# Ledger of designs, part 59: designed miniproteins, single chains, continued (2)

Each design is a single chain, and the fold is of that chain. pLDDT is the mean over its residues in the fold that is shown.

## One batch from the design tools (miniprotein)

Design m6161
Fold by ESMFold2-Fast:
Structure m6161 (fold): chain A 83 residues (1-83)
Amino acid sequence: DWLDLYIEGVKALKKGDYETAAEYFFKAAEADPDSPYRLSLLAEGYEALAKDYESKGDLEKAKEYLEKAEELRQESLERAARQ
């Protein structure tokens, strides 16, 4: 169940285990690829990767993953706005 995977990702985020959080968010997105939440879950995964790189001092990679997350969130918003 994608929700169980998402909960494990959130628990990892709260512990500062950003790499593990990203892995769970990506698994949650792939557990239901037709879900309206897929793009949001992918975005949360990339946001977690950005936090991982930021914690390691790699601000350039952190920015790259944040840009990927922003693109996914914009696509999710556009799909929600379509009538």
Scores: mean pLDDT 84

Design m6162
Fold by ESMFold2-Fast:
Structure m6162 (fold): chain A 77 residues (1-77)
Amino acid sequence: SLEEQRKKIKENALKKAIITLAENAPVWAERRGLDPETLERIRELAEKAIEHVKNNNLDESKKIAQEIVRLLREALA
């Protein structure tokens, strides 16, 4: 159905967005000179987010991606 196709497109877009965030967040944080502890935490979360996407665990990968965004926002404050 069209609804099933739309759901699959949205899920694939979410996977790509999470992977892009996970790949770019550690690089961006390092270039911005974030604290070593925050950098290490972002790297660990990035690896976990990618692993959960590979295992098709989108709920967990989304939560981890939200934590990465939270850490980046706090570091900018």
Scores: mean pLDDT 86

Design m6163
Fold by ESMFold2-Fast:
Structure m6163 (fold): chain A 65 residues (1-65)
Amino acid sequence: MEEARKKAEEILREAEREAVRLYLETGDAAASRAITEAGIEEAKRLLLEQGFSEEEAEKIIRELL
């Protein structure tokens, strides 16, 4: 359980770093947002694969953001 949560956190933090970098380089807020959203979807998918329910996965992601 902790391992899956830690992996989800790593995915979200990496997506945030990429989103910030893209925004600083291009000024494109929409493109930056798309990277953040993709990271959220990837983290949610990982949690679902590890046996969390959809509601539990969404709650964990909100706690990590």
Scores: mean pLDDT 81

Design m6164
Fold by ESMFold2-Fast:
Structure m6164 (fold): chain A 82 residues (1-82)
Amino acid sequence: SAGEERLRELLREAEELKRKYEEGEVSPEETFERALEIDEEVARLTEEMKARGELTPEQARIAVETGSLATMLIMKAYVELK
């Protein structure tokens, strides 16, 4: 589904953001801002899919994995901020 594809895209974006952050390719400030955007989009998309009766267990799993990764990045970046 389109919703599942977008959830998978957000997971890939979160995984790439984690890689770039760990490799020093992106600042803590940029990591914090982008991770917040990913977290907010996952939450919004998940609620929209629930409202439409479209959220499968697999889609919910992807959403939880993406949200957890985004939250971890938010926390790590926050600790490293000046």
Scores: mean pLDDT 88

Design m6165
Fold by ESMFold2-Fast:
Structure m6165 (fold): chain A 66 residues (1-66)
Amino acid sequence: MMASREAIEEAVRLAGEGRFEEAARVLRDAGGDGHSADMAATRAAALYGSEVGRNLARAMKAEGLA
């Protein structure tokens, strides 16, 4: 199930702060799925750069979201 917009935005904010593990847990706890993970990584890359998006994607994969 797709996570809420608020959960995705909070995860993106945490990723911008370098807090990738916390960002991944926020999406997991909100019932996030692979689509939510893709949305969060894409948004983080757009706002903070491709490296931040890749780091968030790796953390989300470790939490089983991708």
Scores: mean pLDDT 80

Design m6166
Fold by ESMFold2-Fast:
Structure m6166 (fold): chain A 80 residues (1-80)
Amino acid sequence: MVEEILRMIEEAERLTKEAREAFEQGDYEKARELAVKASELGAEAFRKALEAKAPQEVRERALQVLTDAARLSLEINRAY
């Protein structure tokens, strides 16, 4: 269960990186799609981490990726 949550966090982190790269390359449509997907996955990981009473480090990491993805989504929307 914790392993599943960690995989979700890692995937959300990867999607956030890909979204940032697309944004920097001017591919706003791709950046937006990836950022939304990262935010959704990050939110699900955070919810599961709270429900499973995961270690504080895992909960903090899930919250961090959620906030990073959400912030990037706002940056993309402000640029376009």
Scores: mean pLDDT 85

Design m6167
Fold by ESMFold2-Fast:
Structure m6167 (fold): chain A 61 residues (1-61)
Amino acid sequence: SLLEKAKERIKKVNELNKIFQDPSLTEEEKLARLDEILTPDERELALKMFQKYKEARKKRK
């Protein structure tokens, strides 16, 4: 179903968010993890999301 496909996409996004939010990983280690699971195009998008995530955390903190 359409809902199941959306859930699979959300799971992948949640995996990326877990990497970004992991306090045991440095930014360099996080980027290395992204390189392992993402294509170059997906990596560029993920880097933009990571940058926005850092900005959001700064404002909310």
Scores: mean pLDDT 71

Design m6168
Fold by ESMFold2-Fast:
Structure m6168 (fold): chain A 66 residues (1-66)
Amino acid sequence: SEAEKLAKEAIEAVKNGDFVTARKLVLEASRVLYEEGKEDAAREAENLTYQGRILEAAKVVLEAAK
């Protein structure tokens, strides 16, 4: 899915120390999850992102996108 691709790209950005790109990718993936009807996972990923927990947010998206 598109959310899965965005989550994987966000994880790579975190590994590279690019937290600005990772944050943008996770927030885009959260919007995709909302459109797919996965509102609880989308909201959790957004909340983790706003807390600066970007890697955890990306993992929530990746799990929900399966």
Scores: mean pLDDT 86

Design m6169
Fold by ESMFold2-Fast:
Structure m6169 (fold): chain A 65 residues (1-65)
Amino acid sequence: ALAEGRRLFAEGRLEEAAARFREALAQDPSDLQAQMALGLVLSRLGRTEEGRALGRELRALFPDL
């Protein structure tokens, strides 16, 4: 899932990449690489302004686990 997500991200398929990283997190919620990659994809998906807001929300969610 993680490698697939990275490939989709490189191709600009951000929504599909996000889905793959969410799958990786469902299997291993402690996968820091998947968490960071998902945050990056969400930032890109929402453009610079919206992506920054989404990135902040995602980072806040991680410590609350």
Scores: mean pLDDT 69

Design m6170
Fold by ESMFold2-Fast:
Structure m6170 (fold): chain A 81 residues (1-81)
Amino acid sequence: SEIEKYEKLIKEDPNNWEAWFNLGVEYLQQEDYEKAIEYFKKAIEIAGENNSEAWENLGQAYLKLGKEEEAKEYYDKAQEA
């Protein structure tokens, strides 16, 4: 599976922010918003805050959880990135 592929990449290189980001996208598509959030946060931690796409996806995941205030904060960060 795509998840197993990205998990393997992370085991080989834990600093591969694209693999963390892609895991977030996979879990977002599976509607596992809490796992998506964890993986997007890890991608941002590694890549730095100037990643508009990661902030935008983080905002979307929070919005899906009904956390509208947190979603707005992350969308605002995406505009600044």
Scores: mean pLDDT 86

Design m6171
Fold by ESMFold2-Fast:
Structure m6171 (fold): chain A 105 residues (1-105)
Amino acid sequence: MKKTVEAELEAEGKVASFTFTAPVKRGERVIATATIERLEDKDVTAHLTVRVEGSPAASAGVELKKDEKKGTLTAEVLAPRDAIATATVQVGNGKVKVTLTLEFE
């Protein structure tokens, strides 16, 4: 099953974050994909982190500079038990549109 959510994040002097949660079953592979689109003419740093209780967190990061309008981050975790999967996108600078998709396999 696939779930998608969109948000706008603006970081002014501190990190801005967006979190999406979904239930997962033991043995499911959780694939989080975040598309980060720059909405201002500022360099943007973005990080995606996926957590499921009982597994190490998986993370990915990107820096988008003046010539790069958008980037895609992917992180994947296997669920060792029935739990809640948490995907968090953090932005350190600028204003961005985030499209976050969770896929369960």
Scores: mean pLDDT 81

Design m6172
Fold by ESMFold2-Fast:
Structure m6172 (fold): chain A 98 residues (1-98)
Amino acid sequence: MAEEKRLEAGKLLHKGAKAFEEGNYEEAAKLFEKAAELAKEVDPRLAAKALALLGEAYFKQGNYEEAAKAYQEALKLDPSNRRARENLEKVKKALEES
């Protein structure tokens, strides 16, 4: 059960990363969200990575509030996630300037 969920989450992260590279941020967000959901109960660090990538996809779409929430959730699961921490700072700055 846990192994299958981790493997599926990893595959979804790979598909999401490809969609993100192609500029399809909406598809990337859906894939990263599903990856985070599958990983959350079995691998919190993998789920945090997926949530940090979800935040990046939202940021590219201009959805700064949703991006901030995704980074905050990533940091709840893995406080050492450097990507989520650094990107949360960038999102907070963007929200201050709007």
Scores: mean pLDDT 86

Design m6173
Fold by ESMFold2-Fast:
Structure m6173 (fold): chain A 82 residues (1-82)
Amino acid sequence: SVRLSLLKDLEELIEEAKKLGLPEVVKYLEKARESLEQGDLESAIKYLEKALELLKKEPKTPEVEELIRNIENIIRALRSLL
């Protein structure tokens, strides 16, 4: 299902953020995952947007840019389900 695929993608992004040492980003991505698991798409989008705001303040490395792109893709997919 689309939701299961998005949940898996989000879990991969959480691991990537952990590897980059971004604990506040990890926190908001984990809140987004929990919201998505509960079917609360609106809260999931809100927490993903918070993670995105934090990432945009980080140095523009390829890894940070990839995280930003992947989070934006998940937000777009979730908005299409509303």
Scores: mean pLDDT 88

Design m6174
Fold by ESMFold2-Fast:
Formats: sequence, C-alpha cells, structure tokens
Structure m6174 (fold): chain A 98 residues (1-98)
Amino acid sequence: MIDRQALNRAIALKLRLIGLEFDLELLLEKIKKGELSLEELEEKIEELKEEVEELREEYEELKKDPSIPEELLRLIEELLKRVEELLEKLEKLLEELK
C-alpha cells in the first residue's frame, strides 16, 4: 500500500473542494446582485461542471483505497455533495435567467 501518496491525494482533493465551494458561493452572490453577464455565467458554469465531474471521479477512486482514513473520506464526500448542490442551484438559476 502507498499510504502516504494516497493520503496526500485525499488532502489535495479536500483542499480543491473547499476552494471550489468558495468559488461557487461567490458566483451565486454575483448572480443575485446582477454583476455577471449571461454569457459569462454560462461559460463559468460549464467550466465548473467539468471540474466537479473530475473531482467526483477522483473521489470514487480514492474511496476504493483502504489506507485512507474513513473520517477524511466522509469529509470529502460531504464537501463534494455541497459543491454538487451549489452547482445544481447555479444551473437552475441559469435556466430561469434564459
């Protein structure tokens, strides 16, 4: 088992998800304030959707590794769910603005 490498990947994923949640929340606030064009919003949502799908795939691979602490996997899953919920909310708002 490559415990150190797997752990480092899990920590990196957690940090990426924290940053992405922050970016999604900021984007949602900008939409509510009318500070973004529809074109900018569509482009940003497409970029974020691709990133979220990539992070979901990384999580699914990581959770197959028994060397990663269950508490860390649970935290990553919670962060990923929050990020996915924020993205769905943004996509719904985009459809309402069209």
Scores: mean pLDDT 81

Design m6175
Fold by ESMFold2-Fast:
Structure m6175 (fold): chain A 61 residues (1-61)
Amino acid sequence: LSEEIQKDITESMLRMSITVSKLSEDKEDAIKGLEKTAKLAEKEGIEELAKEARELIEKLK
């Protein structure tokens, strides 16, 4: 029960982190932010967000 709510909150926060990275003026900062977001999403088992973050990293390279 608590884990489900925590996962939903984490998912929302990670989605916001991805959006902030898209708005970053510094490509390197955006990539670093997305790498941290992907790692955290993987740790929390939110595979959809991990994929989105990794796809954005590849696009920014």
Scores: mean pLDDT 77

Design m6176
Fold by ESMFold2-Fast:
Structure m6176 (fold): chain A 74 residues (1-74)
Amino acid sequence: SKMDQALAAFQAVISDVMRDAVARGEDVDAVLDRVIGAFRAYARSQGFSQAEIDALIAQARKHAAAQKAALAAA
């Protein structure tokens, strides 16, 4: 579905930027907020409703939180 494709793409971008931020010693939360802001603008331009955008971001934030926990445990 369009939602599943958008979520998969968003999660892939989040995984890449978080990995890069950790490797550079950057603020992971600041990088994540920037990426989420860009994704909101993109999803709006693609015709997603506010409810769909909120659901996508909520799922992406859960994914990011799980990755942060895994990185902290290493």
Scores: mean pLDDT 82

Design m6177
Fold by ESMFold2-Fast:
Structure m6177 (fold): chain A 90 residues (1-90)
Amino acid sequence: AAKAECEKILEEAKKLRERIIELCREILKLTPKDDKDLILRAIALILRAIGELLEAERAAERGDVEAARRALARLEELLREAERLLEELK
């Protein structure tokens, strides 16, 4: 049923929210000596990720499983890219 699938999607979204928070904590540890352009790029990816998180949650609330899954997939890709950029700063 769509309801059961939407509950699964919301549980996955909860875990991805935790990853966003952790990435924000990592950015807050960065200093002015770090690559400013790389930091700004990581921030832009995180902002996009937050947009996809909100879309996934709204789609799941509407019962739109397909839209919610597409938003989660984009969210995960954006988070992987942001994590990769932050690793380059270490």
Scores: mean pLDDT 81

Design m6178
Fold by ESMFold2-Fast:
Structure m6178 (fold): chain A 61 residues (1-61)
Amino acid sequence: SDAAELRTYLDLLRHEARTLRLSREEMRAMVEKAVATLRAQGRDALADAFEREAERFIAEW
């Protein structure tokens, strides 16, 4: 998938996590829903990339 699209999804995750003060579990739930939606749309490469980068971010949160 386009690196710019991945960056946009990650920036949105970071923004929501800070603004709403999300726990790691809440962030994982949000990511799982977004990933499922992307896979349902056939955007598997973007879904895989977002899932990997989001989990790294959440682990370091």
Scores: mean pLDDT 86

Design m6179
Fold by ESMFold2-Fast:
Structure m6179 (fold): chain A 65 residues (1-65)
Amino acid sequence: MDKEIARALADMYEGLADYFLSQGRYDEAAEVYEKAAQLYREIGDDEHAKRFEENAKKARELAEK
């Protein structure tokens, strides 16, 4: 995957995850954060990947409450 395409898709997933968080749909938010993290790892951007992995974990914690 091209780095430009991966970044654009990750940005789209970030926006979608934010939308799901605003709707209280925490499991769906976690799933799209995980997809964004995978895209960042594919392009070698481990810092952004870790950030999104942490966001996914927090969303799953909110789903459990």
Scores: mean pLDDT 81

Design m6180
Fold by ESMFold2-Fast:
Structure m6180 (fold): chain A 90 residues (1-90)
Amino acid sequence: MMLTVIIGVVGKDAATAEAAAKALKERLDVEWEQIDRERNLAILKTKAEEEEVPEIVEIVEEVAKEHNASAVVTVLDEDGNVLSVTRIEP
């Protein structure tokens, strides 16, 4: 089943958020990104099968820790229902 994964990353500054987003794009097949420089926030969207979600969470945890950033991974089903929310601290 194809799921929507939304990743939010908050850095100490805009450059940190952008660097984390770039690292995520190198490791994940990202469909869409938005950078909010005023909030030091990057939001990324990808599609994944259910089996791929744990690997995506691990990648986000690694990137967030490497950049001393916080992250939230939200997984939605095909109908847009929230299946899980994972919070990642630096």
Scores: mean pLDDT 85

Design m6181
Fold by ESMFold2-Fast:
Structure m6181 (fold): chain A 66 residues (1-66)
Amino acid sequence: AKLIVSGNLTPEQLIALTLKLLGQPGLTVSVVGDNTLVVSGDLTAEQLQALKTELESIPGLTVTEL
């Protein structure tokens, strides 16, 4: 599964979010440009839904599932 996370993030927020996501086993995170993350990995449907919900709860973020 794959999520595209974009938004109006400060550099500090982008770094913090990237480190948080990299701390999860089985996730791969790629930074694309200044404000976009591509998150992929071996996730169950339940884990993917939970992650999407958590990311969407962060103000200023938009999450698109691919």
Scores: mean pLDDT 75

Design m6182
Fold by ESMFold2-Fast:
Structure m6182 (fold): chain A 84 residues (1-84)
Amino acid sequence: MEHLKKGVEAANEGNFEEAIKHFEEAIKEDPNNWKAWLLLGVAYYQLGKYEEAVEYLEKAIELDPNSPYAEAAEKLKEKAKSKI
């Protein structure tokens, strides 16, 4: 919980590299935390790292395909694919 919150705070400040570190720690604590994978994919997209963004967004969708954020994650994944 703490790492996910700190990651979101860093991302809101535009510090996506710091956000990624916090989301990676959240995933270490719970590898099935689809929200951490989703936010990791978003952060990589914002840094222009589109291949990594696709990988992490796919993982988020796989873990919870019925999430209200799954459609948004799929749209962002397709945008990332178009940049590769």
Scores: mean pLDDT 83

Design m6183
Fold by ESMFold2-Fast:
Structure m6183 (fold): chain A 71 residues (1-71)
Amino acid sequence: MLLSEFELEKAMAEVALASMLAVAKSLGNEEAVRVAEEALERLEEAKTAEEVREILERTREEVERLIEEQE
């Protein structure tokens, strides 16, 4: 099987976003949970590697900020 660049990046982004969601849930940060869940939904609709990277980068920054603001 040959994965395209898009398919590979999308799969890696899904794992990263799922990990962020798990961390947010473990910390009880409801806003970060929402952000990560919405990002996973956006990832399903993504059609290009560029869209995947943008979703991942923006979501990571937002989740990190929300967790930092919590404590």
Scores: mean pLDDT 81

Design m6184
Fold by ESMFold2-Fast:
Structure m6184 (fold): chain A 63 residues (1-63)
Amino acid sequence: SEIEELVKEGEEYAKEGNYKEAAKLYDLAEGLAGIQYALGLIDEETLEELRRKREEARKKAEE
C-alpha cells in the first residue's frame, strides 16, 4: 500500500530525528488516507493513526 510505504518512510526519518521530512510524508499519507476513508476503502483507526503521527511529527519539527 502506498499509505503504508509513506508511513514506514516517515517513521524512519522520525527515528533519525528528521521530523520535518517525517511530517511531510505523514501529511501525504493522511491526505491519501482521507480520500480512501471517504470512499470506504480503509477503516477509521488507520486514518486516526496517521493523523496522530502527523501531529506528533509536526510538533517535534517546530521545536
Scores: mean pLDDT 81

Design m6185
Fold by ESMFold2-Fast:
Structure m6185 (fold): chain A 85 residues (1-85)
Amino acid sequence: DEVNRLEEQSRQLREQAERTYEEMKKLKDDYDAQAEKLLKEDPKKGQEFKKKGDALVEQLRDQALDLEGRAVQLEREAQRLRQEL
């Protein structure tokens, strides 16, 4: 059943997106905490560390958004196929 296959793939992509968002949140929290400590001791190193963290968070966010977009596309395809039954 193609509809079931597409729905299963969509669900897997949504689960991957959720895991990626969780990784993003953990990474952001860890980098923010370390950056705050560094900013108090060495503002330059703190800013550099924050930029690194922000870049990694942005990469994970983009990855999660891509996974969500692909899941939506599969859901729409499954809906279309149901209409063709």
Scores: mean pLDDT 86

Design m6186
Fold by ESMFold2-Fast:
Structure m6186 (fold): chain A 73 residues (1-73)
Amino acid sequence: SLPTDAEVLLTAAIMYTAMAKRAAQRGDVETAEEYLKLAEKLRDQIRQTGSPEDVALADEAVEEAKKAVEEAK
């Protein structure tokens, strides 16, 4: 079966949160903030169309990435 639009957005959001965390770990705060912004935008779209489970996963991933970016500043 084809993934739903929400499942595609969730996968992309998680990928961008992982990229943000990796950039933050390297001290590349500018790149980390750009990936975090992309993840937050996708998270906001998931909140409109996603299941409660998808929303919870996206929120958790974004919040962990935010912590990593703030710690790198």
Scores: mean pLDDT 84

Design m6187
Fold by ESMFold2-Fast:
Structure m6187 (fold): chain A 89 residues (1-89)
Amino acid sequence: MEAELERVRELTAQLRSPDPEVARRAVLELFRLGSRARDPRVRREILRALLDATRHPDDIVAALAAMAVGVLLLDPEDRALYEEILAER
């Protein structure tokens, strides 16, 4: 899980890029990691990053992030993590 956490942190940094192509690739890769991740810590970091990306200034990045969150929330474990993230705000 160490390699997945490192990758999530790299992708989260790329989401803050002013280049929308870089941010778009980061959203898609975070979604791919989220769909296969088993570690709740990895899933939590992915959901937090994608939720933050829904406010990205690029409308395509924001839309992709919203769709990714919606798909991941079909998993009850990811839904619980999302509720915890909202409570932390």
Scores: mean pLDDT 78

Design m6188
Fold by ESMFold2-Fast:
Structure m6188 (fold): chain A 95 residues (1-95)
Amino acid sequence: MEEKIEELNKLVQELIDLIVKYEKDPRKATIRIAALSILFSALVYAAEKGDRETARRELKALEDLFDSIAKEYPQYKEEIDELRKKIVEVAEELM
């Protein structure tokens, strides 16, 4: 479980690094990073408490945020979609 949380943290950090690298507007970058951090923390907390219903809801919100980010950075859609796939796979193993 702890190893899966660490793997998930690394994947989310890769997406944050991508946003920081390519987003020129610091306000947009900060809003996206904050939203990712909140949803990710809620997902991990719910999963650790065994609240699978809340964890799945937070995962769905996180996937919707990935879709929003991919629309803002269409040139990086493939990288964002790959990170999304890996995050979903690891999150499902955490539940």
Scores: mean pLDDT 79

Design m6189
Fold by ESMFold2-Fast:
Structure m6189 (fold): chain A 55 residues (1-55)
Amino acid sequence: KVDELAEEIAEIAKSEEDDEVAAKKIKELVDKLGPLSDEDQAKLAAAAGQARNER
Protein backbone atom coordinates (compact mmCIF):
# COMPACT_ATOMS: atom_id res chain seq x y z
CA LYS A 1 0.00 0.00 0.00
CA VAL A 2 2.60 2.56 1.06
CA ASP A 3 4.92 1.43 -1.75
CA GLU A 4 2.12 1.86 -4.29
CA LEU A 5 1.34 5.28 -2.85
CA ALA A 6 5.03 6.22 -3.11
CA GLU A 7 4.95 5.22 -6.79
CA GLU A 8 1.87 7.40 -7.41
CA ILE A 9 3.44 10.30 -5.52
CA ALA A 10 6.61 9.98 -7.62
CA GLU A 11 4.53 10.13 -10.81
CA ILE A 12 2.70 13.24 -9.60
CA ALA A 13 5.94 14.95 -8.55
CA LYS A 14 7.55 14.07 -11.89
CA SER A 15 4.65 15.15 -14.11
CA GLU A 16 3.27 18.20 -12.26
CA GLU A 17 4.98 21.46 -13.16
CA ASP A 18 3.45 23.29 -10.20
CA ASP A 19 4.84 22.24 -6.82
CA GLU A 20 1.74 23.55 -5.02
CA VAL A 21 -0.59 21.45 -7.20
CA ALA A 22 1.63 18.39 -6.74
CA ALA A 23 1.58 18.86 -2.95
CA LYS A 24 -2.23 19.10 -3.00
CA LYS A 25 -2.60 15.86 -4.96
CA ILE A 26 -0.10 14.08 -2.74
CA LYS A 27 -2.02 15.19 0.36
CA GLU A 28 -5.25 13.77 -1.11
CA LEU A 29 -3.59 10.40 -1.73
CA VAL A 30 -2.11 10.29 1.78
CA ASP A 31 -5.53 11.11 3.24
CA LYS A 32 -6.98 8.00 1.57
CA LEU A 33 -4.65 5.75 3.60
CA GLY A 34 -5.48 7.48 6.88
CA PRO A 35 -2.90 8.34 9.55
CA LEU A 36 0.66 7.32 8.65
CA SER A 37 3.66 6.48 10.82
CA ASP A 38 6.71 8.74 10.80
CA GLU A 39 8.56 6.03 8.86
CA ASP A 40 5.89 5.86 6.14
CA GLN A 41 5.73 9.65 5.85
CA ALA A 42 9.52 9.82 5.42
CA LYS A 43 9.38 7.12 2.74
CA LEU A 44 6.75 9.03 0.76
CA ALA A 45 8.66 12.31 1.08
CA ALA A 46 11.85 10.64 -0.17
CA ALA A 47 10.00 9.18 -3.17
CA ALA A 48 8.61 12.59 -4.14
CA GLY A 49 12.02 14.25 -3.79
CA GLN A 50 13.75 11.60 -5.88
CA ALA A 51 11.16 11.89 -8.67
CA ARG A 52 11.59 15.66 -8.88
CA ASN A 53 15.37 15.28 -9.06
CA GLU A 54 15.02 12.85 -11.99
CA ARG A 55 13.25 15.50 -14.05
Scores: mean pLDDT 72

Design m6190
Fold by ESMFold2-Fast:
Structure m6190 (fold): chain A 88 residues (1-88)
Amino acid sequence: AALKNTIANYKAVIAADPNNATAYLNLGNAYLALGENNKAISYYKKAIALDPNNATAYNNLANAYAALGDNAKAQSYLDKAKAIAASK
């Protein structure tokens, strides 16, 4: 399946460059699309650790927590994404 190929490709990118924040974000997105919400959260947190000003990663992390029913964490990360997007 195309999504599993995407996961394999980004895992290869990370093996070559473990500091590639974009590859971790894309892995999180692929796992979220598979309904693997806990794996998505782990990869989004790694993307944020490498790029703490990535509003997209916080917004996607909020979506993953909402999918798990954790509305409090979802709102917290959504607020963080908005704060980053509003910062100069």
Scores: mean pLDDT 86

Design m6191
Fold by ESMFold2-Fast:
Structure m6191 (fold): chain A 91 residues (1-91)
Amino acid sequence: SLEEIKRLIEEAAEIATELNKKILAGEEIEPEEAEKRVEEVERLAEEAKRLLKESDLPEREKALLLARITAVLGEATLARHWIRKKKEEAE
């Protein structure tokens, strides 16, 4: 449903925003914990994308929701870049 797609996007966005806020604030977060959060964001975003593809929503509405999913996945990608850098620094 539209409500389920929106819920998944909002949940993924909240996790991504909180993670990026911790990173930006220089708060200590273990790379393994950060990875789990990124994986959850990606899982929720991909599920939203799957439901969107299977939905009977108008093309315009699908495009807007897909843009939101893409933005959330972009935030996850930024966090993944930070995690990779932190792991390299620990080696």
Scores: mean pLDDT 85

Design m6192
Fold by ESMFold2-Fast:
Structure m6192 (fold): chain A 80 residues (1-80)
Amino acid sequence: RPPVLVEPGSEEGRRVLAELDTVQAEIDAKEKKMEEELANMKKQGVSPEEIKRKNYEFLKELIPLHVRELKLAVDLVVLR
């Protein structure tokens, strides 16, 4: 996991930090599942075009989580 660059001084900031850690854990778990599924598809001889499409779908699914991560990181800065 990426390290926290700033420690929050407020209780609200500490709560945001804890939520950020949760979102990062969700991203990590989803990325691991994606990598395992793509590796399994490749091993099964699925076409490169289908693998590429599936990878694009997984990346699209990660967008909302990364947006939430960014919002929480901004909130962490603002709460200081």
Scores: mean pLDDT 77

Design m6193
Fold by ESMFold2-Fast:
Structure m6193 (fold): chain A 70 residues (1-70)
Amino acid sequence: DKERQELQFRILEALARHGPMTQSELARLLGKSQSTVSRLLNEMEARGLVRRDGTRYSLSALGRRVVAEL
């Protein structure tokens, strides 16, 4: 899904630019529902691209490398 890939790219860029962000901050930035962003973050966490600390998500070491290749 092209839209899903584009949204994942935007999440990686946002975390690279702004540092750790909450699900609601990402949802507001992307103009998407919190449920949409929650599903994307769960997928990206399962793939090892992002990590969670409390309510905030940040780039993993793998996520930082992927962003550098974008």
Scores: mean pLDDT 85

Design m6194
Fold by ESMFold2-Fast:
Structure m6194 (fold): chain A 80 residues (1-80)
Amino acid sequence: SIDEAVDRVVAALAPLLTPEQLAELKRVWRRYFEAIRAEDTEAAIAAMDELSKLLSTLTPAQVRALRDALVEVFGELEAA
């Protein structure tokens, strides 16, 4: 489910992000997955824009950890 996918990403990042950053990440990822499921391209783009803004507030180490967690959870991207 979308909630399970979001919770897996959030759990992997919990030690590395503040509670506020985790809450925002969970909100944005949930919106993104809901948009993909609904085939709503405009909503998916809007969620990606929110994610980009969130990523701009993270340290390079937090961004790498997010990338690594996404690779592990979804297996869709190559880790550096």
Scores: mean pLDDT 72

Design m6195
Fold by ESMFold2-Fast:
Structure m6195 (fold): chain A 70 residues (1-70)
Amino acid sequence: AGAALFQANCLQCHAVGGQGGANVGPDLTGVGPRRSDAYLRETIRNGRGKMPAFKLTDGQVDDLIAYLHK
């Protein structure tokens, strides 16, 4: 599930819904409807700025994007 993947890989740097985020990355609450799926997919796979690229399958990336749209 996307929530479990987010908790394992993203919550250390990004906050969502008032949880996580060690002030390293931006708050991702509501990012899904504000950004294109292509942008989210590229950012997760390749990183952005200080964000590293993640070794995730296409299905895991899709699950994360679906979670961010909730």
Scores: mean pLDDT 68

Design m6196
Fold by ESMFold2-Fast:
Structure m6196 (fold): chain A 81 residues (1-81)
Amino acid sequence: MDEALEAYNKGLKAFNEGDYEKAIEYFQKAKELLEKEGDKSLNILLASSYQGIGEAYEKLGDYEKAKEYYEKAQKILNEIG
């Protein structure tokens, strides 16, 4: 949990600093840790990690990857229960 949240927060920091490639790296790490855990109570953080990757790809001009990650985030949010 703490490691995934730390990775997510590092992703946000990198994104805010304009380092979108580093932001993707940290958000991907958060995503992988959360998917390995499989805890549905963390699905909001998992969806936020997917959204962060999407936003970073959009900033890099990769609109196809951005759309893919936004759609994955939306699916996770729709399955929260």
Scores: mean pLDDT 84

Design m6197
Fold by ESMFold2-Fast:
Structure m6197 (fold): chain A 55 residues (1-55)
Amino acid sequence: TITYKDGSTYTLGEDDKLYVSSSTKPSGYDREVRKPFIEGLGYIYAPGYKIKSIE
């Protein structure tokens, strides 16, 4: 379970289409960094973000 700065949580499920980038904050990501950057994993993409070329 991932806890955001505002106290909200996100739980990873086996069926979640979640992508992780190791360095760069993605375009359209929360600029207030409400969603975590995790060392070693990078920025976490919530389901519904349009990511091209990673599939």
Scores: mean pLDDT 45

